# Designed miniproteins, single chains, part 8

Each design is a single chain, and the fold is of that chain. pLDDT is the mean over its residues in the fold that is shown.

## One batch from the design tools (miniprotein)

Design m253
Fold by ESMFold2-Fast:
Structure m253 (fold): chain A 84 residues (1-84)
Amino acid sequence: SMEERIEALAESIVKLREMALQVEKPGFELSEEEREELLALSKAMIRVARTLGAQGKFDEAVRLMEELTRMSVEEALEFARKVE
């Protein structure tokens, strides 16, 4: 279902974020709390991407998700707050 796809995509984004941080800063590890925060933010950004997709802007949706995944947690939080 769509909701299951959103959950699966959010988990994938969190895992990629964890791996990217470990590669860029060896020895840096995310806490459980930080992981949960990133998961919540990933769900929020997927919601935005879904809205863009509903408007026929699939390329924008994909690019936005990629950009948000690379942004800092603080930037992702600010974005999530704006979209609602």
Scores: mean pLDDT 71

Design m254
Fold by ESMFold2-Fast:
Structure m254 (fold): chain A 102 residues (1-102)
Amino acid sequence: KERILRGEIRVTAEGVVRGRLWDQDGNELLSAEVRAASPTTEAWLGAVGRVMDAMVETLRAVWERAAENGETIEGEIRFEVEAPAMPERYRGAVIRLERAEF
């Protein structure tokens, strides 16, 4: 059996970073939320890093279980950033990245 994973990391205008992972049947594997204390790049990257750590741990557990069952994993993680909480020079910019990781 092939297992398909979907993920999203969203950074909101309020400086909240949310990470979600789910399988092809819509079962939620992870929901993580971290707030950046300020609209600085350092604070936002720190919050993204904490969410990424949780996602990596969840992905490793799913990957190890799939390997034990002889399954193949395919996946996609989207990264979305809302601009109003960023430094003024980036105001109005929206970044969306879509990646296959498996």
Scores: mean pLDDT 67

Design m255
Fold by ESMFold2-Fast:
Structure m255 (fold): chain A 68 residues (1-68)
Amino acid sequence: MPSDAELTRALMEAFGLRRSPALTDELLERAYRLMKEKRLDLAETRALLEQLVAARSEAEARAILDGW
């Protein structure tokens, strides 16, 4: 079974977003859970993932997730 991190990566790839070295499996799993818990629509999911791939550090990525 794919992990929550792999599901987030599949969504990023579907949106044409590149892998970010700042995005650990932990952060990608958090993103997937957040998308499910907040019931984000397609546009909100894309916006979250675009913000995460623009993050330059793990700390910045965590701050983005904490803000959603």
Scores: mean pLDDT 82

Design m256
Fold by ESMFold2-Fast:
Structure m256 (fold): chain A 70 residues (1-70)
Amino acid sequence: SGAEAVARAREAVARAREALAAGDAQTASKYSNEAGKWAVRAMSLGEDAGGREAGAEAGEVGRQARKLGG
């Protein structure tokens, strides 16, 4: 469901943030990409607000992961 996709996106964002805190840029990037994928899925299933919010968070975490890895 769309709500499940939002939950999966938020879980992936949380894992990406944990990886950032641990200094693991590769794992943070992996989970930020997964979060973005689930956010798009959530929007396609009608969870526009939740999907957009999770997608924005995924994008920010992905940017931080790239900064950490460079």
Scores: mean pLDDT 84

Design m257
Fold by ESMFold2-Fast:
Structure m257 (fold): chain A 68 residues (1-68)
Amino acid sequence: APAEEQLRCEEYADLVGKAVLTRHSDVTNPGELNQRIQAEMQALNVPQACHANVNKKVREALIKQQQA
């Protein structure tokens, strides 16, 4: 994907990540976490081209929160 499109995907990833961390930080299993991420992506109408990038970035952000 073009660099400009990647930056837009990162903006969506930040928004979804904040929503998941704020509302779903208590999720205990990977399957449920995936469902919560998908629900937040749907709520924000994230473009399909960004779905893989957003999903990956949100998971990385959650791992970083646990490591910090």
Scores: mean pLDDT 72

Design m258
Fold by ESMFold2-Fast:
Structure m258 (fold): chain A 87 residues (1-87)
Amino acid sequence: KEKALEALRRGLEEARESKSREESIEALERAIREITSLKSTDLGVQVAEGVLGIALGVLKATPSLSPEEARALAVTALEGAIRSIEA
């Protein structure tokens, strides 16, 4: 659980600094890769994976998103993912 939170907090820092849609996508993909590699059976971690997956799908499906809109979506998803694990 703690390793998942650490990975998500790193992803959140990266997402906050993203300057493009592509950088926001990379931040989410890295966070997803790190938490899925943990093979966690924790429900909060599984919900976090789902939240990040949906946000990644929206980012990839919407090439017209501005850098600011993409960053806001990635940040919001990562904040939600952290809350799902802390709950």
Scores: mean pLDDT 81

Design m259
Fold by ESMFold2-Fast:
Parts: sequence; structure tokens; C-alpha cells
Structure m259 (fold): chain A 77 residues (1-77)
Amino acid sequence: MDNLRRIIQQRLRQDGSPVTIDDMSDSQIAAFAAQSFVDSQIRGGVDRDQAIQSAERALRSQGFSDSVVQQAMSQVT
């Protein structure tokens, strides 16, 4: 959970955006978090399947609904 939040905040900082995690909708946070987490894990040498499973679990731990999690994970490449 905390690691996922850190990844989101780090990406927002990299973009130079004044947007914070609190400014994002649940669907935006879920999709952004899932893609960023999976990309970071794969680049770190983690298998795609493991990265995807970890992202899904992390989103659920953050309190996102199952429908939001499914929508976010469907966008992961």
C-alpha cells in the first residue's frame, strides 16, 4: 500500500505536475497506479504476471472497488 502511494507521488513529481494524489479520482488513481507499478516492477526484473497480481492486490488494499480494479487492470499492457 505505502509503496504504491510512493510510486504514484514519484510519477507526479517526475511530470512536474502540481497535482497531488488527492486531486485524482479513484479511477484515475487506480489506472495510473496499476500501469506505473507494473512498468516499474517489470523494469526491475519482476515477471509480468507477478507484477500484475501485485498491482491488483495493491489496488484492493487501497480500498478501490472490484469494478474499478478490473477497469484499471484491463488497461495494463
Scores: mean pLDDT 71

Design m260
Fold by ESMFold2-Fast:
Structure m260 (fold): chain A 63 residues (1-63)
Amino acid sequence: GPAEEALRKAMEKAGEFLAELRARYGDELRYRAEQVDAGTIRIEVTAGGETLEAIATPEGVEV
């Protein structure tokens, strides 16, 4: 249904974002992902001694 489609797209956007970070930071990249609602994934990223939060939705990733 619409909720499953929204989650799938959010997961695709999260995966693209994490792939770019892995290309930049390699083995230094650490992350935790949590589903917040039907179409929203919260990602906590730690790399190079810094921690940031990102939100993935079907539309893209916001930092």
Scores: mean pLDDT 83

Design m261
Fold by ESMFold2-Fast:
Structure m261 (fold): chain A 59 residues (1-59)
Amino acid sequence: SMAVERAVEEAVAALRAGDGRAAERAVVQGMSSLDPAQAQELAERVTAAARELRAQGLL
């Protein structure tokens, strides 16, 4: 879904910028406009991206 992809991109961009508050805002805003399945996908993809960034020493 393009809506999920945009929300993931915004959250990941904020995480890469070191702005955890902006990342949280992007996730919350995305979840409020998505159906439950899309919201779950958003949460899973952002969580996976955050773990990857942490493994790379970028968080």
Scores: mean pLDDT 83

Design m262
Fold by ESMFold2-Fast:
Structure m262 (fold): chain A 84 residues (1-84)
Amino acid sequence: SQLDREIAIALIRMTYGIVKATYKHESDEKVLEILKEELKKTVDNLKSLLSPEVQEKIKAAIDAAKTPEEMVDAAVKIIEEAEF
């Protein structure tokens, strides 16, 4: 459903917001490492809303990302293009 898509996107963005706020004095490299771990946990917690194929696609995008912004944008785009 559209609501499930909106919830998934909101939780991805919320995870980034929390990490960015919590680690605002850390290096971009450290924030990237923490965000990779935390976003993968968020994706696992969304397993009832996201198909296994979409989950793996997001995790691959997380691993490929070179900046926090690239990671969040890629995850959101995958969810926006997914069937719900």
Scores: mean pLDDT 86

Design m263
Fold by ESMFold2-Fast:
Structure m263 (fold): chain A 99 residues (1-99)
Amino acid sequence: RPSPLEIELEIEAALVRMLRSLVKKEMSTTELSPEERAGVERLLEALDEAAERLDAGDLEGAIEALREAKKLAEELGDEDTARILGNLIKRVEELKKEQ
């Protein structure tokens, strides 16, 4: 049976994957410049890395990947995604303190 920490990590990974799906959908429905599309592609890669790190229980690596994703979202002017990522970073940092 999963521990409370394992359940929380599965929830955080699921939230990151949901955010990735929403970002990808927005990219497919919005006309972006080649430069903007490249930026969104990098954001999607950072979100994939964060989810993989959470699946592995690597909280420090997950925080680093989420911080890179937040920086990329800010550079793209996506304030809503950057805010969501800031909240996810705080949640993962709290989980790290409970280890």
Scores: mean pLDDT 83

Design m264
Fold by ESMFold2-Fast:
Formats: structure tokens, sequence, C-alpha cells
Structure m264 (fold): chain A 78 residues (1-78)
């Protein structure tokens, strides 16, 4: 569904959100919300790296079905 370029951008943004979540979960949530098109992928990457992130988990629950689909794509080597 995403082009290779969009997948690469989503992965880059997901890693940035993960980095932010280690220092300020609310800043990570804000970055994810600002990038609506990539939000499920960014949330999935962040929760795979930092599953204890409560704020990102709350956001992921709002997008649950899309986040689960994003996790499957990441696990397939996206």
Amino acid sequence: ELSGEEVEEAYRLGLEATRLAKEDEEEAVELIRENEKHAPFMAAITLMEIPESEKVRELAEELKEEVEKAKELIEKGL
C-alpha cells in the first residue's frame, strides 16, 4: 500500500519517534500525531523497541488495527 519511498520515510520517522520516546513520551506522541500518514507505522516501531511506553501505547490503541498491520509489515522485512 505504501511505496518504497514512503516505507523508507515511515521507518526513518519511526526511529526518530523511538529516540524521542526514551526522553519524552509526549514529544514522541506529538511527532507521531503530526505525521498522520505514517502514524501507525511510527507507533508500531516505537512500541516494538519500547513496549513500556504508556503514552505511545494509548495512541496506538486509537489506531489498533492499522498498528497491528504495520507490525506485520515490519516483521516481514519492511
Scores: mean pLDDT 77

Design m265
Fold by ESMFold2-Fast:
Structure m265 (fold): chain A 104 residues (1-104)
Amino acid sequence: RSLADEARDALIAELEKLLPTVDEELAKLLQEFIDALRANDSEAASKAFLKIAELDPELALKIMELMDKYSLPLLGALKELIENSKNEKLKKKAEEILRKFGFE
């Protein structure tokens, strides 16, 4: 297995631990996010993540921390959060992650 595949599997395992801690609507979106990551579908993953960020900014922050930990950031979704989110904490965290990966 490649290092990238191992990092993705570890991220997915951590995300699956969050499923029983959220309500059914958020669990559905989180499952869509997990399924998209497993399929290596960055567009579908970004769409699911952005919906989570609108409904539960705290869950989105946890997901961003996991993306940072496993070095698997959704760069397009993070840029869209900076431009369109009304949540200052989400914007700040997205900017920190983008800077860390060499994108400003």
Scores: mean pLDDT 82

Design m266
Fold by ESMFold2-Fast:
Structure m266 (fold): chain A 63 residues (1-63)
Amino acid sequence: MLDELIKKVEKGDIEAVVEILKYLYKNGKPSLDVEFSMNVSDEEAEQIQEALAKTIEELEKEK
């Protein structure tokens, strides 16, 4: 499952990044601790960071 999500992230799928973060957060890691090898633009990096921040906010709200 995680490997499949990583492949989607390499393809530029921001939703897969959110799914990986939720998976890690459920296992006690509140941040993405996987080395990301995708070559992304500055704009794409901002979108990923914003998606991660929103996902963390949603997970914190469930506490």
Scores: mean pLDDT 59

Design m267
Fold by ESMFold2-Fast:
Structure m267 (fold): chain A 78 residues (1-78)
Amino acid sequence: SAAAEAARRAAEQERKDTTQKAAQEVQKTGAGAQTLLDLVKQAGDELIKKYGPSAQPLVDQALQLWTQKLQQLLDQLK
């Protein structure tokens, strides 16, 4: 549906924006992995608030991929 497609696009955009912001913040502050994971979780919670609980499966899937990619990025910054 149009709503599900909009939620998926919003999740993808938030993932890109959050990953970019988190990478810059780690380089700037030396923040640990847990801080980055908290930022990703917060972004996911905001998407659920905007699109409602029916978006939960899509947000969960995107959040899991974000967390995995963000952990890989953090490892590269060590």
Scores: mean pLDDT 67

Design m268
Fold by ESMFold2-Fast:
Structure m268 (fold): chain A 64 residues (1-64)
Amino acid sequence: SMKDEQEHKLEEEALNKMREGERLSVEEAKIFKDELVEELSTKENAALRNMLSEQLDAIIEEKK
């Protein structure tokens, strides 16, 4: 759907920001974390998924 496509685009932008050391907004972090569970669900990506999830949790908790 259009909403799903937009969320995937936001996820890619968020991933790029994380790699470049840029901070995500809380909204971006929440959307990205939700997408992360689905996109990086494979065993090969488990370590990356866990690392990014921890970073996203830190962003969300620092804001809240």
Scores: mean pLDDT 63

Design m269
Fold by ESMFold2-Fast:
Structure m269 (fold): chain A 74 residues (1-74)
Amino acid sequence: MSVEEELALLEQEADSTVALYEAGRISGEQAIAVLERVLASLRGLAEEHPEHRERTERLIARIEEVIARLRAEL
């Protein structure tokens, strides 16, 4: 799997998790737990693959915003 393919899968997992939360299928706590795992993977990719760091950091920032919003709603 390439870094770009891994980033696409992580972005898809984050987006799917948010969609499930908005549909009332999972709790905010469950959504945050999944998103925190995605963030850990993205931070690892940013450290190991500096060529993709800009894309990875943009994804990290968006997911951190979502987590902050979910925490504020709880």
Scores: mean pLDDT 84

Design m270
Fold by ESMFold2-Fast:
Structure m270 (fold): chain A 94 residues (1-94)
Amino acid sequence: MPVKGPRVTPLEYRDMAEVLSVRTKPGLSEEGVGQVGRLMAGIAQYNGLSDEEIAKLNKPGAGSVTVKTKDGRIFTFSFADYADVQRALTKLMG
């Protein structure tokens, strides 16, 4: 749902999001995964996505990141590898 607040962008929502936990396998940077998790949470908040819609973007295996959004919601994103993260971002952005 494209809910556009007063000039708040997905990137601004990303910057307001807090990384609560990161779990990654060898070969993925914890900091990089955390940054992508914040971006995904920002896009999800911008688009008004539900926890169930977020779960549809997740792939089990490589890692997960748990992020708290500005409005207090908590999202967990899971991915098999970095390429899956990039694909999920592309899908979220349209």
Scores: mean pLDDT 66

Design m271
Fold by ESMFold2-Fast:
Structure m271 (fold): chain A 78 residues (1-78)
Amino acid sequence: SPLEELERLEAEFQRKAAEFSQMLADGAPQSDIQAQLNEIEAIARQIVAQLGVIFPEHAEDAAAHADGLIAKMRQQIA
């Protein structure tokens, strides 16, 4: 179901975000951190797409929120 898919994607996002934070704390190579962020961004786009199917009236707000989160993570790399 779309809700089960959303739950799976949300769990994957949380896990990858935690890994990203740990990589920053451990001073992982810039290329590895960037690869992790690219994976997080891909999952965030999938979450936005699923939210657009379930709650189309909230699709624009969900997309803007995702863009803001990814922008904040990119700032942490620099």
Scores: mean pLDDT 85

Design m272
Fold by ESMFold2-Fast:
Structure m272 (fold): chain A 53 residues (1-53)
Amino acid sequence: SVEREIAKLQFRYTVYQSASFIHKQLGDYDTAKKLQDQADDIKKQIDDLENSL
């Protein structure tokens, strides 16, 4: 179902956001930015699916 797919993407979003935060704390800003960009891409996928409901 679309709701199940959204839940999976929300979990992945949280993982990438958390990884980005950890890399920022370590001073690895380039890696943190790349991870945040991936999280943002996932968020766009969530928004597209939610708009289909």
Scores: mean pLDDT 87

Design m273
Fold by ESMFold2-Fast:
Structure m273 (fold): chain A 77 residues (1-77)
Amino acid sequence: SNDDKIDDLIKQGASGTVVSIGSLLSTSKKPLTSSQIAGNLRVSQSTASSALDTLVKLGLAVKSKDESGNTLYSGAP
C-alpha cells in the first residue's frame, strides 16, 4: 500500500519517535490522544506532540476531536 512505502521512507530518514508513532497510528483501530501516544511509547508529551505535528504535515496522520473536545490522532486513509 502507499502507507507501507511512506513508512519505509520515514524509517530511513525520520527520528525513531516519528517512526514509532507512525507505526502505532497505522495499526491502531481507534483514534488516540497525544497523552495516550506519549504513555504508550514512554516519551514526553512535548516529544509526542512534535512527532505528531511532523506526521500531520507529511499527511500520515489526521487530527480530529471527540465529544469532550480532546484532540485525537489517527492514521491517514
Scores: mean pLDDT 75

Design m274
Fold by ESMFold2-Fast:
Structure m274 (fold): chain A 70 residues (1-70)
Amino acid sequence: SMEERKKRIEELVEKARQAALDAYEKENPESDIQKFLEELAKKYGLTDEEIAKISEAVLEAINEFYEKKK
């Protein structure tokens, strides 16, 4: 159902946020995050809207990381 897909996308958003934070803490931010997002898009057949939602969450996580480091 559409609700099941929505829940899966929300789970992927949370996983992407955590992966972005982990990548920044491990000093391998951009390449690791980019590969992770590309793998998710291929594995789950994500739409442009779903990719945009996940990317937005990743950018928010990155901004939170930098704000804490200031």
Scores: mean pLDDT 73

Design m275
Fold by ESMFold2-Fast:
Structure m275 (fold): chain A 107 residues (1-107)
Amino acid sequence: MDKLKEILSKNAPKIAGLEIRIVGLEIDYPPTPQQQELRKQALAASRELQAKAERGDALGSARAARRLSEIYQQMADTPGTPQELSDTLRELSALYKETAEQLEKAA
């Protein structure tokens, strides 16, 4: 239980910082319909991650984090995504992938 909380707490500030940066970039680069649908999926996966983490489910949390990584990667790969937004989305994707790997090791 302590290890799950440690992993999520350690990664939370950088995740939050990247999410704030994405919101700022979206003022200049409004999301496409495809990106809006992916963001809806990311919100659902984020809620699942929170629910699994609150239950102490390390493997369930890892699965949700992997899903978030995949969604942010798909957003970054969406045709017409500006380079700065794509780079930020890829960094967020990589961080969720690392979080998933850490959670799998904690299980």
Scores: mean pLDDT 85

Design m276
Fold by ESMFold2-Fast:
Structure m276 (fold): chain A 65 residues (1-65)
Amino acid sequence: MEDLQKGLEALARGDYEKAAEYFENAYKKYNSPLTKALYEFARHMAEGDWDAAREALRKVEELMR
């Protein structure tokens, strides 16, 4: 999944705006809870909403089990 991979690469660089774009594309294509949570995390990080970003990260951690 190219969009998921590119989103993770952008996230590793701290480019939260680009990460959110890639994860949004992945979520639209695959409609998976994981891609939605990754999109929410990256979007809130880009917006500086740390409380919402932490909540989205918790959901990512739950879905990675």
Scores: mean pLDDT 82

Design m277
Fold by ESMFold2-Fast:
Structure m277 (fold): chain A 59 residues (1-59)
Amino acid sequence: STREQIQKIGDAAVAMALSLGLEAAAEAVRATTARLLQDPSASVEEAGRAIWEAMRRAS
């Protein structure tokens, strides 16, 4: 499902951020993933872009 794929992208991004010691980036990714999971119109492509952008901005 779309929600399952978005969660997987978010989990992967959090794991990457934490492995690099980027606590603020991990938190930004968690918050962005949570918002996207509450949006019934969110696509996997849009969610992936938003999650990685949030990580990059907080890094």
Scores: mean pLDDT 85

Design m278
Fold by ESMFold2-Fast:
Structure m278 (fold): chain A 81 residues (1-81)
Amino acid sequence: GLSPDERRRLQQALDDYYRSTTGYDQMRQLSRIVNTVTSVAGLQQVLDFLQQLSQTDPNQGVRTSSQQMSDIVQQRITQLQ
């Protein structure tokens, strides 16, 4: 599971993402979200979030960035297992 510190960092990064007013700012926050987690459980939560964004977000740039980052997160999970 997530440590309390990792959960707090992830929650802060997600809040920053949802507070972003432009797709450009949202795309910048995606890299921060990925970098807040180090555990397999944290990476799996981020992966689910990114996969959902790649399919549902109205901004094409956010969808593309989310897809690219989900591939990176999947590789990290595989390396840690």
Scores: mean pLDDT 84

Design m279
Fold by ESMFold2-Fast:
Structure m279 (fold): chain A 95 residues (1-95)
Amino acid sequence: MPSYLEQLKDKFIEAVRNQDIDTAEQLFGELLQHILTMMRSMNIPSDLRAQIEKSLKVTLDIVQDGIERGYFTDEQIQELEKNISNIVKLMEEAY
């Protein structure tokens, strides 16, 4: 059964692929809050924390660029899917 974090990730990627900018922004906000809450409550190794933070920064920059432009490019969709899937995998492995 997919975790709540996995479910949020899948919904976010669906919104991004559908060019639903408003839903993608909302779901990314929910993902970010959930990840930050988990990181705050967990004893995550420094190397893993650095990897998650780096991927989150890249993902945030891409989401903000897409919002400003009003659409996501195919390259941005691929990068968002790759980065958010990696973040969720790292978080689930740390849990």
Scores: mean pLDDT 82

Design m280
Fold by ESMFold2-Fast:
Structure m280 (fold): chain A 65 residues (1-65)
Amino acid sequence: MAKAEEAARQIGLVAAAQGVEAKVEVRGDTVEVYFAEADPDKIEEAARQMKEVAEAYGVKLEVYY
């Protein structure tokens, strides 16, 4: 629980840093990211960094566009 919440917090910061609009939700050991309209290059870079964060915390990441 705590790991997924911290991962979601860091993932939210990645979205903010990349300037992409995204909703981040925690579901058990899974972090779900829902991208709104954004630059495709920024979405790709944000998703890559979010995956790194999820792997570091040992949680699952699901990305929705």
Scores: mean pLDDT 80

Design m281
Fold by ESMFold2-Fast:
Structure m281 (fold): chain A 96 residues (1-96)
Amino acid sequence: SMKEKMREIADEAIDKLVEVHERYRRGELTEEQYLLEVAKIAQEFIDKLVEAGIPEDEATRFVQALLQAFNAHRDAPLDELRKALREVADKVIEEF
């Protein structure tokens, strides 16, 4: 179903965001490299949603909601960050 495909795409993006954030926290990425990697993940997420048949405006809103949650929980433990991202993704998908 479309909702299942959206969950798969969101889970992949969340895994990549958490991994990049963990690398940044370990000092493996500069702030500039971190922001560039986050931007790449965000664009890939939009592209995959659009390819799956989600309208570009809806895909952009989904990415914005996910990034807002990511930024709001940047200082939280990694498990709390992942949980917050999944909760936002689930909410967006259920409302779709």
Scores: mean pLDDT 89

Design m282
Fold by ESMFold2-Fast:
Structure m282 (fold): chain A 57 residues (1-57)
Amino acid sequence: MERYRARHSYTATESDQLSLEEGEEVERVGPPRGALVEVRTADGRVGFVPLSALERV
């Protein structure tokens, strides 16, 4: 399963996005859509995050 880590803290700007803390790990759950990817946090939240805010683990 593809995993990402937040490069920096990110604040959601739209209702379908997730806010992440720096260093938070997320799982990819959907295909990338342009500059965004659908991910799930460890606590079960699902939403889109910019790929620019993430690095591969």
Scores: mean pLDDT 81

Design m283
Fold by ESMFold2-Fast:
Structure m283 (fold): chain A 95 residues (1-95)
Amino acid sequence: MKPKIVLIVSGDADKANEAAEEYVKKGYRVVLAGGGTGEAAIRATVEAAKLAIDNGLKTVVATAPGSRVMTPEEAEKAAKAIEEETGAEVELVIL
């Protein structure tokens, strides 16, 4: 079965954690992006997804909560990069 990843992009840690618990119940591995922008943030989400798959982790924090999060375009690029590099099915959630 293909791994399922959800990438949650949110500057609100409480909302992100609530969504993460619901997606874990649905059989997803969760990558949380609470802060950071640009290629560094995108790269962090890909490495977090690999870590989650390789080590059987249900949730990995790719970027700590901060005042700036990835734009929708950056988030879509991150989700695509995760799919391309891991072969996972990726759902993107922006909160």
Scores: mean pLDDT 85

Design m284
Fold by ESMFold2-Fast:
Structure m284 (fold): chain A 55 residues (1-55)
Amino acid sequence: GPAAEIAGLKSSVATTVEETKGSAAALSINAEEELDEAGYSADQKKVSINTIKSG
């Protein structure tokens, strides 16, 4: 019934949020490493990562 469907949705959303947090952290680390290899400065890396997150 609807209560069971709502409980399932809440559980799914919580799992997705935790997975998204982990993925976002991993992507940020990978992006920073790639930018470091490309010779970007710390400030340029910060701007590029922020652009990726907001773009």
Scores: mean pLDDT 65

Design m285
Fold by ESMFold2-Fast:
Structure m285 (fold): chain A 73 residues (1-73)
Amino acid sequence: GALQAAIDRAKENVEEASDPSLTDTQLIGLVLEAIGEGIDAAISEGLSFSEGLDAVAPQIQAISDALKERSES
């Protein structure tokens, strides 16, 4: 379903976020993409915005952690 596809895409964004050559802007873009795809998929399946965010929350957290690590390095 659409929600599973959004989760799979968010996992791909986590993999991409491991690339140290990415800029902070690109990492932020990956977070925003994961949020948007999760919400859109949830709406398409009749779920709430919060359910869409919850479904991709682990992947959003992983990308955010990568951005924080780069900012502290």
Scores: mean pLDDT 76

Design m286
Fold by ESMFold2-Fast:
Structure m286 (fold): chain A 94 residues (1-94)
Amino acid sequence: SLLEEAERAIEEAEEALAKEPPDVERALEHLRRAVEIAKELRKEGRLEEAAEILVRVEELLERLLELEPKNKEALELLMEAGSLHLETAVLKVL
């Protein structure tokens, strides 16, 4: 299930960030996977589920950026996730 894959990716990202020291690279890999799953859900019209995943990804990317404020990959992924979240919210009212 796409939702089970997204939940696993989010859990793996949370675990990577909770490590001492935090595994930022691994967290980014899992967060990128969660964004790709959100895109697939959105394409299938599963807008509520896609939005819920994108919110959680945005929260974890904000935590990652507290650790590495200049991480360009994290900033780019946050902008992508935020844009997708806004577009998904607009589609829900059309």
Scores: mean pLDDT 87

Design m287
Fold by ESMFold2-Fast:
Structure m287 (fold): chain A 68 residues (1-68)
Amino acid sequence: SPVEAAREAAEFVSKKTGLDPEEIARALETLVRSGAATREKVRDVLLSMGADPETADEAARRIAEAAA
């Protein structure tokens, strides 16, 4: 499920960055449910929330591949 992938990605990002996993999950799930969860958009949202580029890129890859 793309929603499950978003939740797992949020936990991954939280573990790497110390950001709140629930806040990240909410943002990513919103993108998935709106159909806007492209790799670029997920990356940009995570960067705007304070994730580093490496973590943002990996999370975006996971969500995009799980949604394919």
Scores: mean pLDDT 84

Design m288
Fold by ESMFold2-Fast:
Structure m288 (fold): chain A 65 residues (1-65)
Amino acid sequence: INDNELESQKQNCTKYASSSDVSCNPQNLAQAKSCQKSCKKEAKSIHKVEVEKLKVDEAEKLKSK
């Protein structure tokens, strides 16, 4: 997993919050900022889990021939 993928997800979060998506339709500036922050936090968390999973998968791959 590339750091560029995390940056791409963060950019999508910015577009998502600004496009008035039905899942994140902010009625005011505070809600828009909260939505962007939540989206970016989730993307970062998912990226971290995926990196750890790849390390586990590589270790398991080495145990089986």
Scores: mean pLDDT 63

Design m289
Fold by ESMFold2-Fast:
Structure m289 (fold): chain A 70 residues (1-70)
Amino acid sequence: MVDEITKLRKEIQKVLEEIEKVGSDEQLLKVGEILMRHDQSIYQNSDNYEKVKKLLEETLEELKKLLEQS
């Protein structure tokens, strides 16, 4: 379980690094908003591994969609 959360956080960091390299100022602002919102939700649900995993998966999908936007 911990390993899956760690893998999800690493995938999120990888996508963030890609957006930082190729993203516009507008996309970088959007990333900040997504991360702040999801970090708050994860903190509030830190005692529930299933909820944390789902929130991390949702964050990763939102970031991937943002990276794919042209």
Scores: mean pLDDT 76

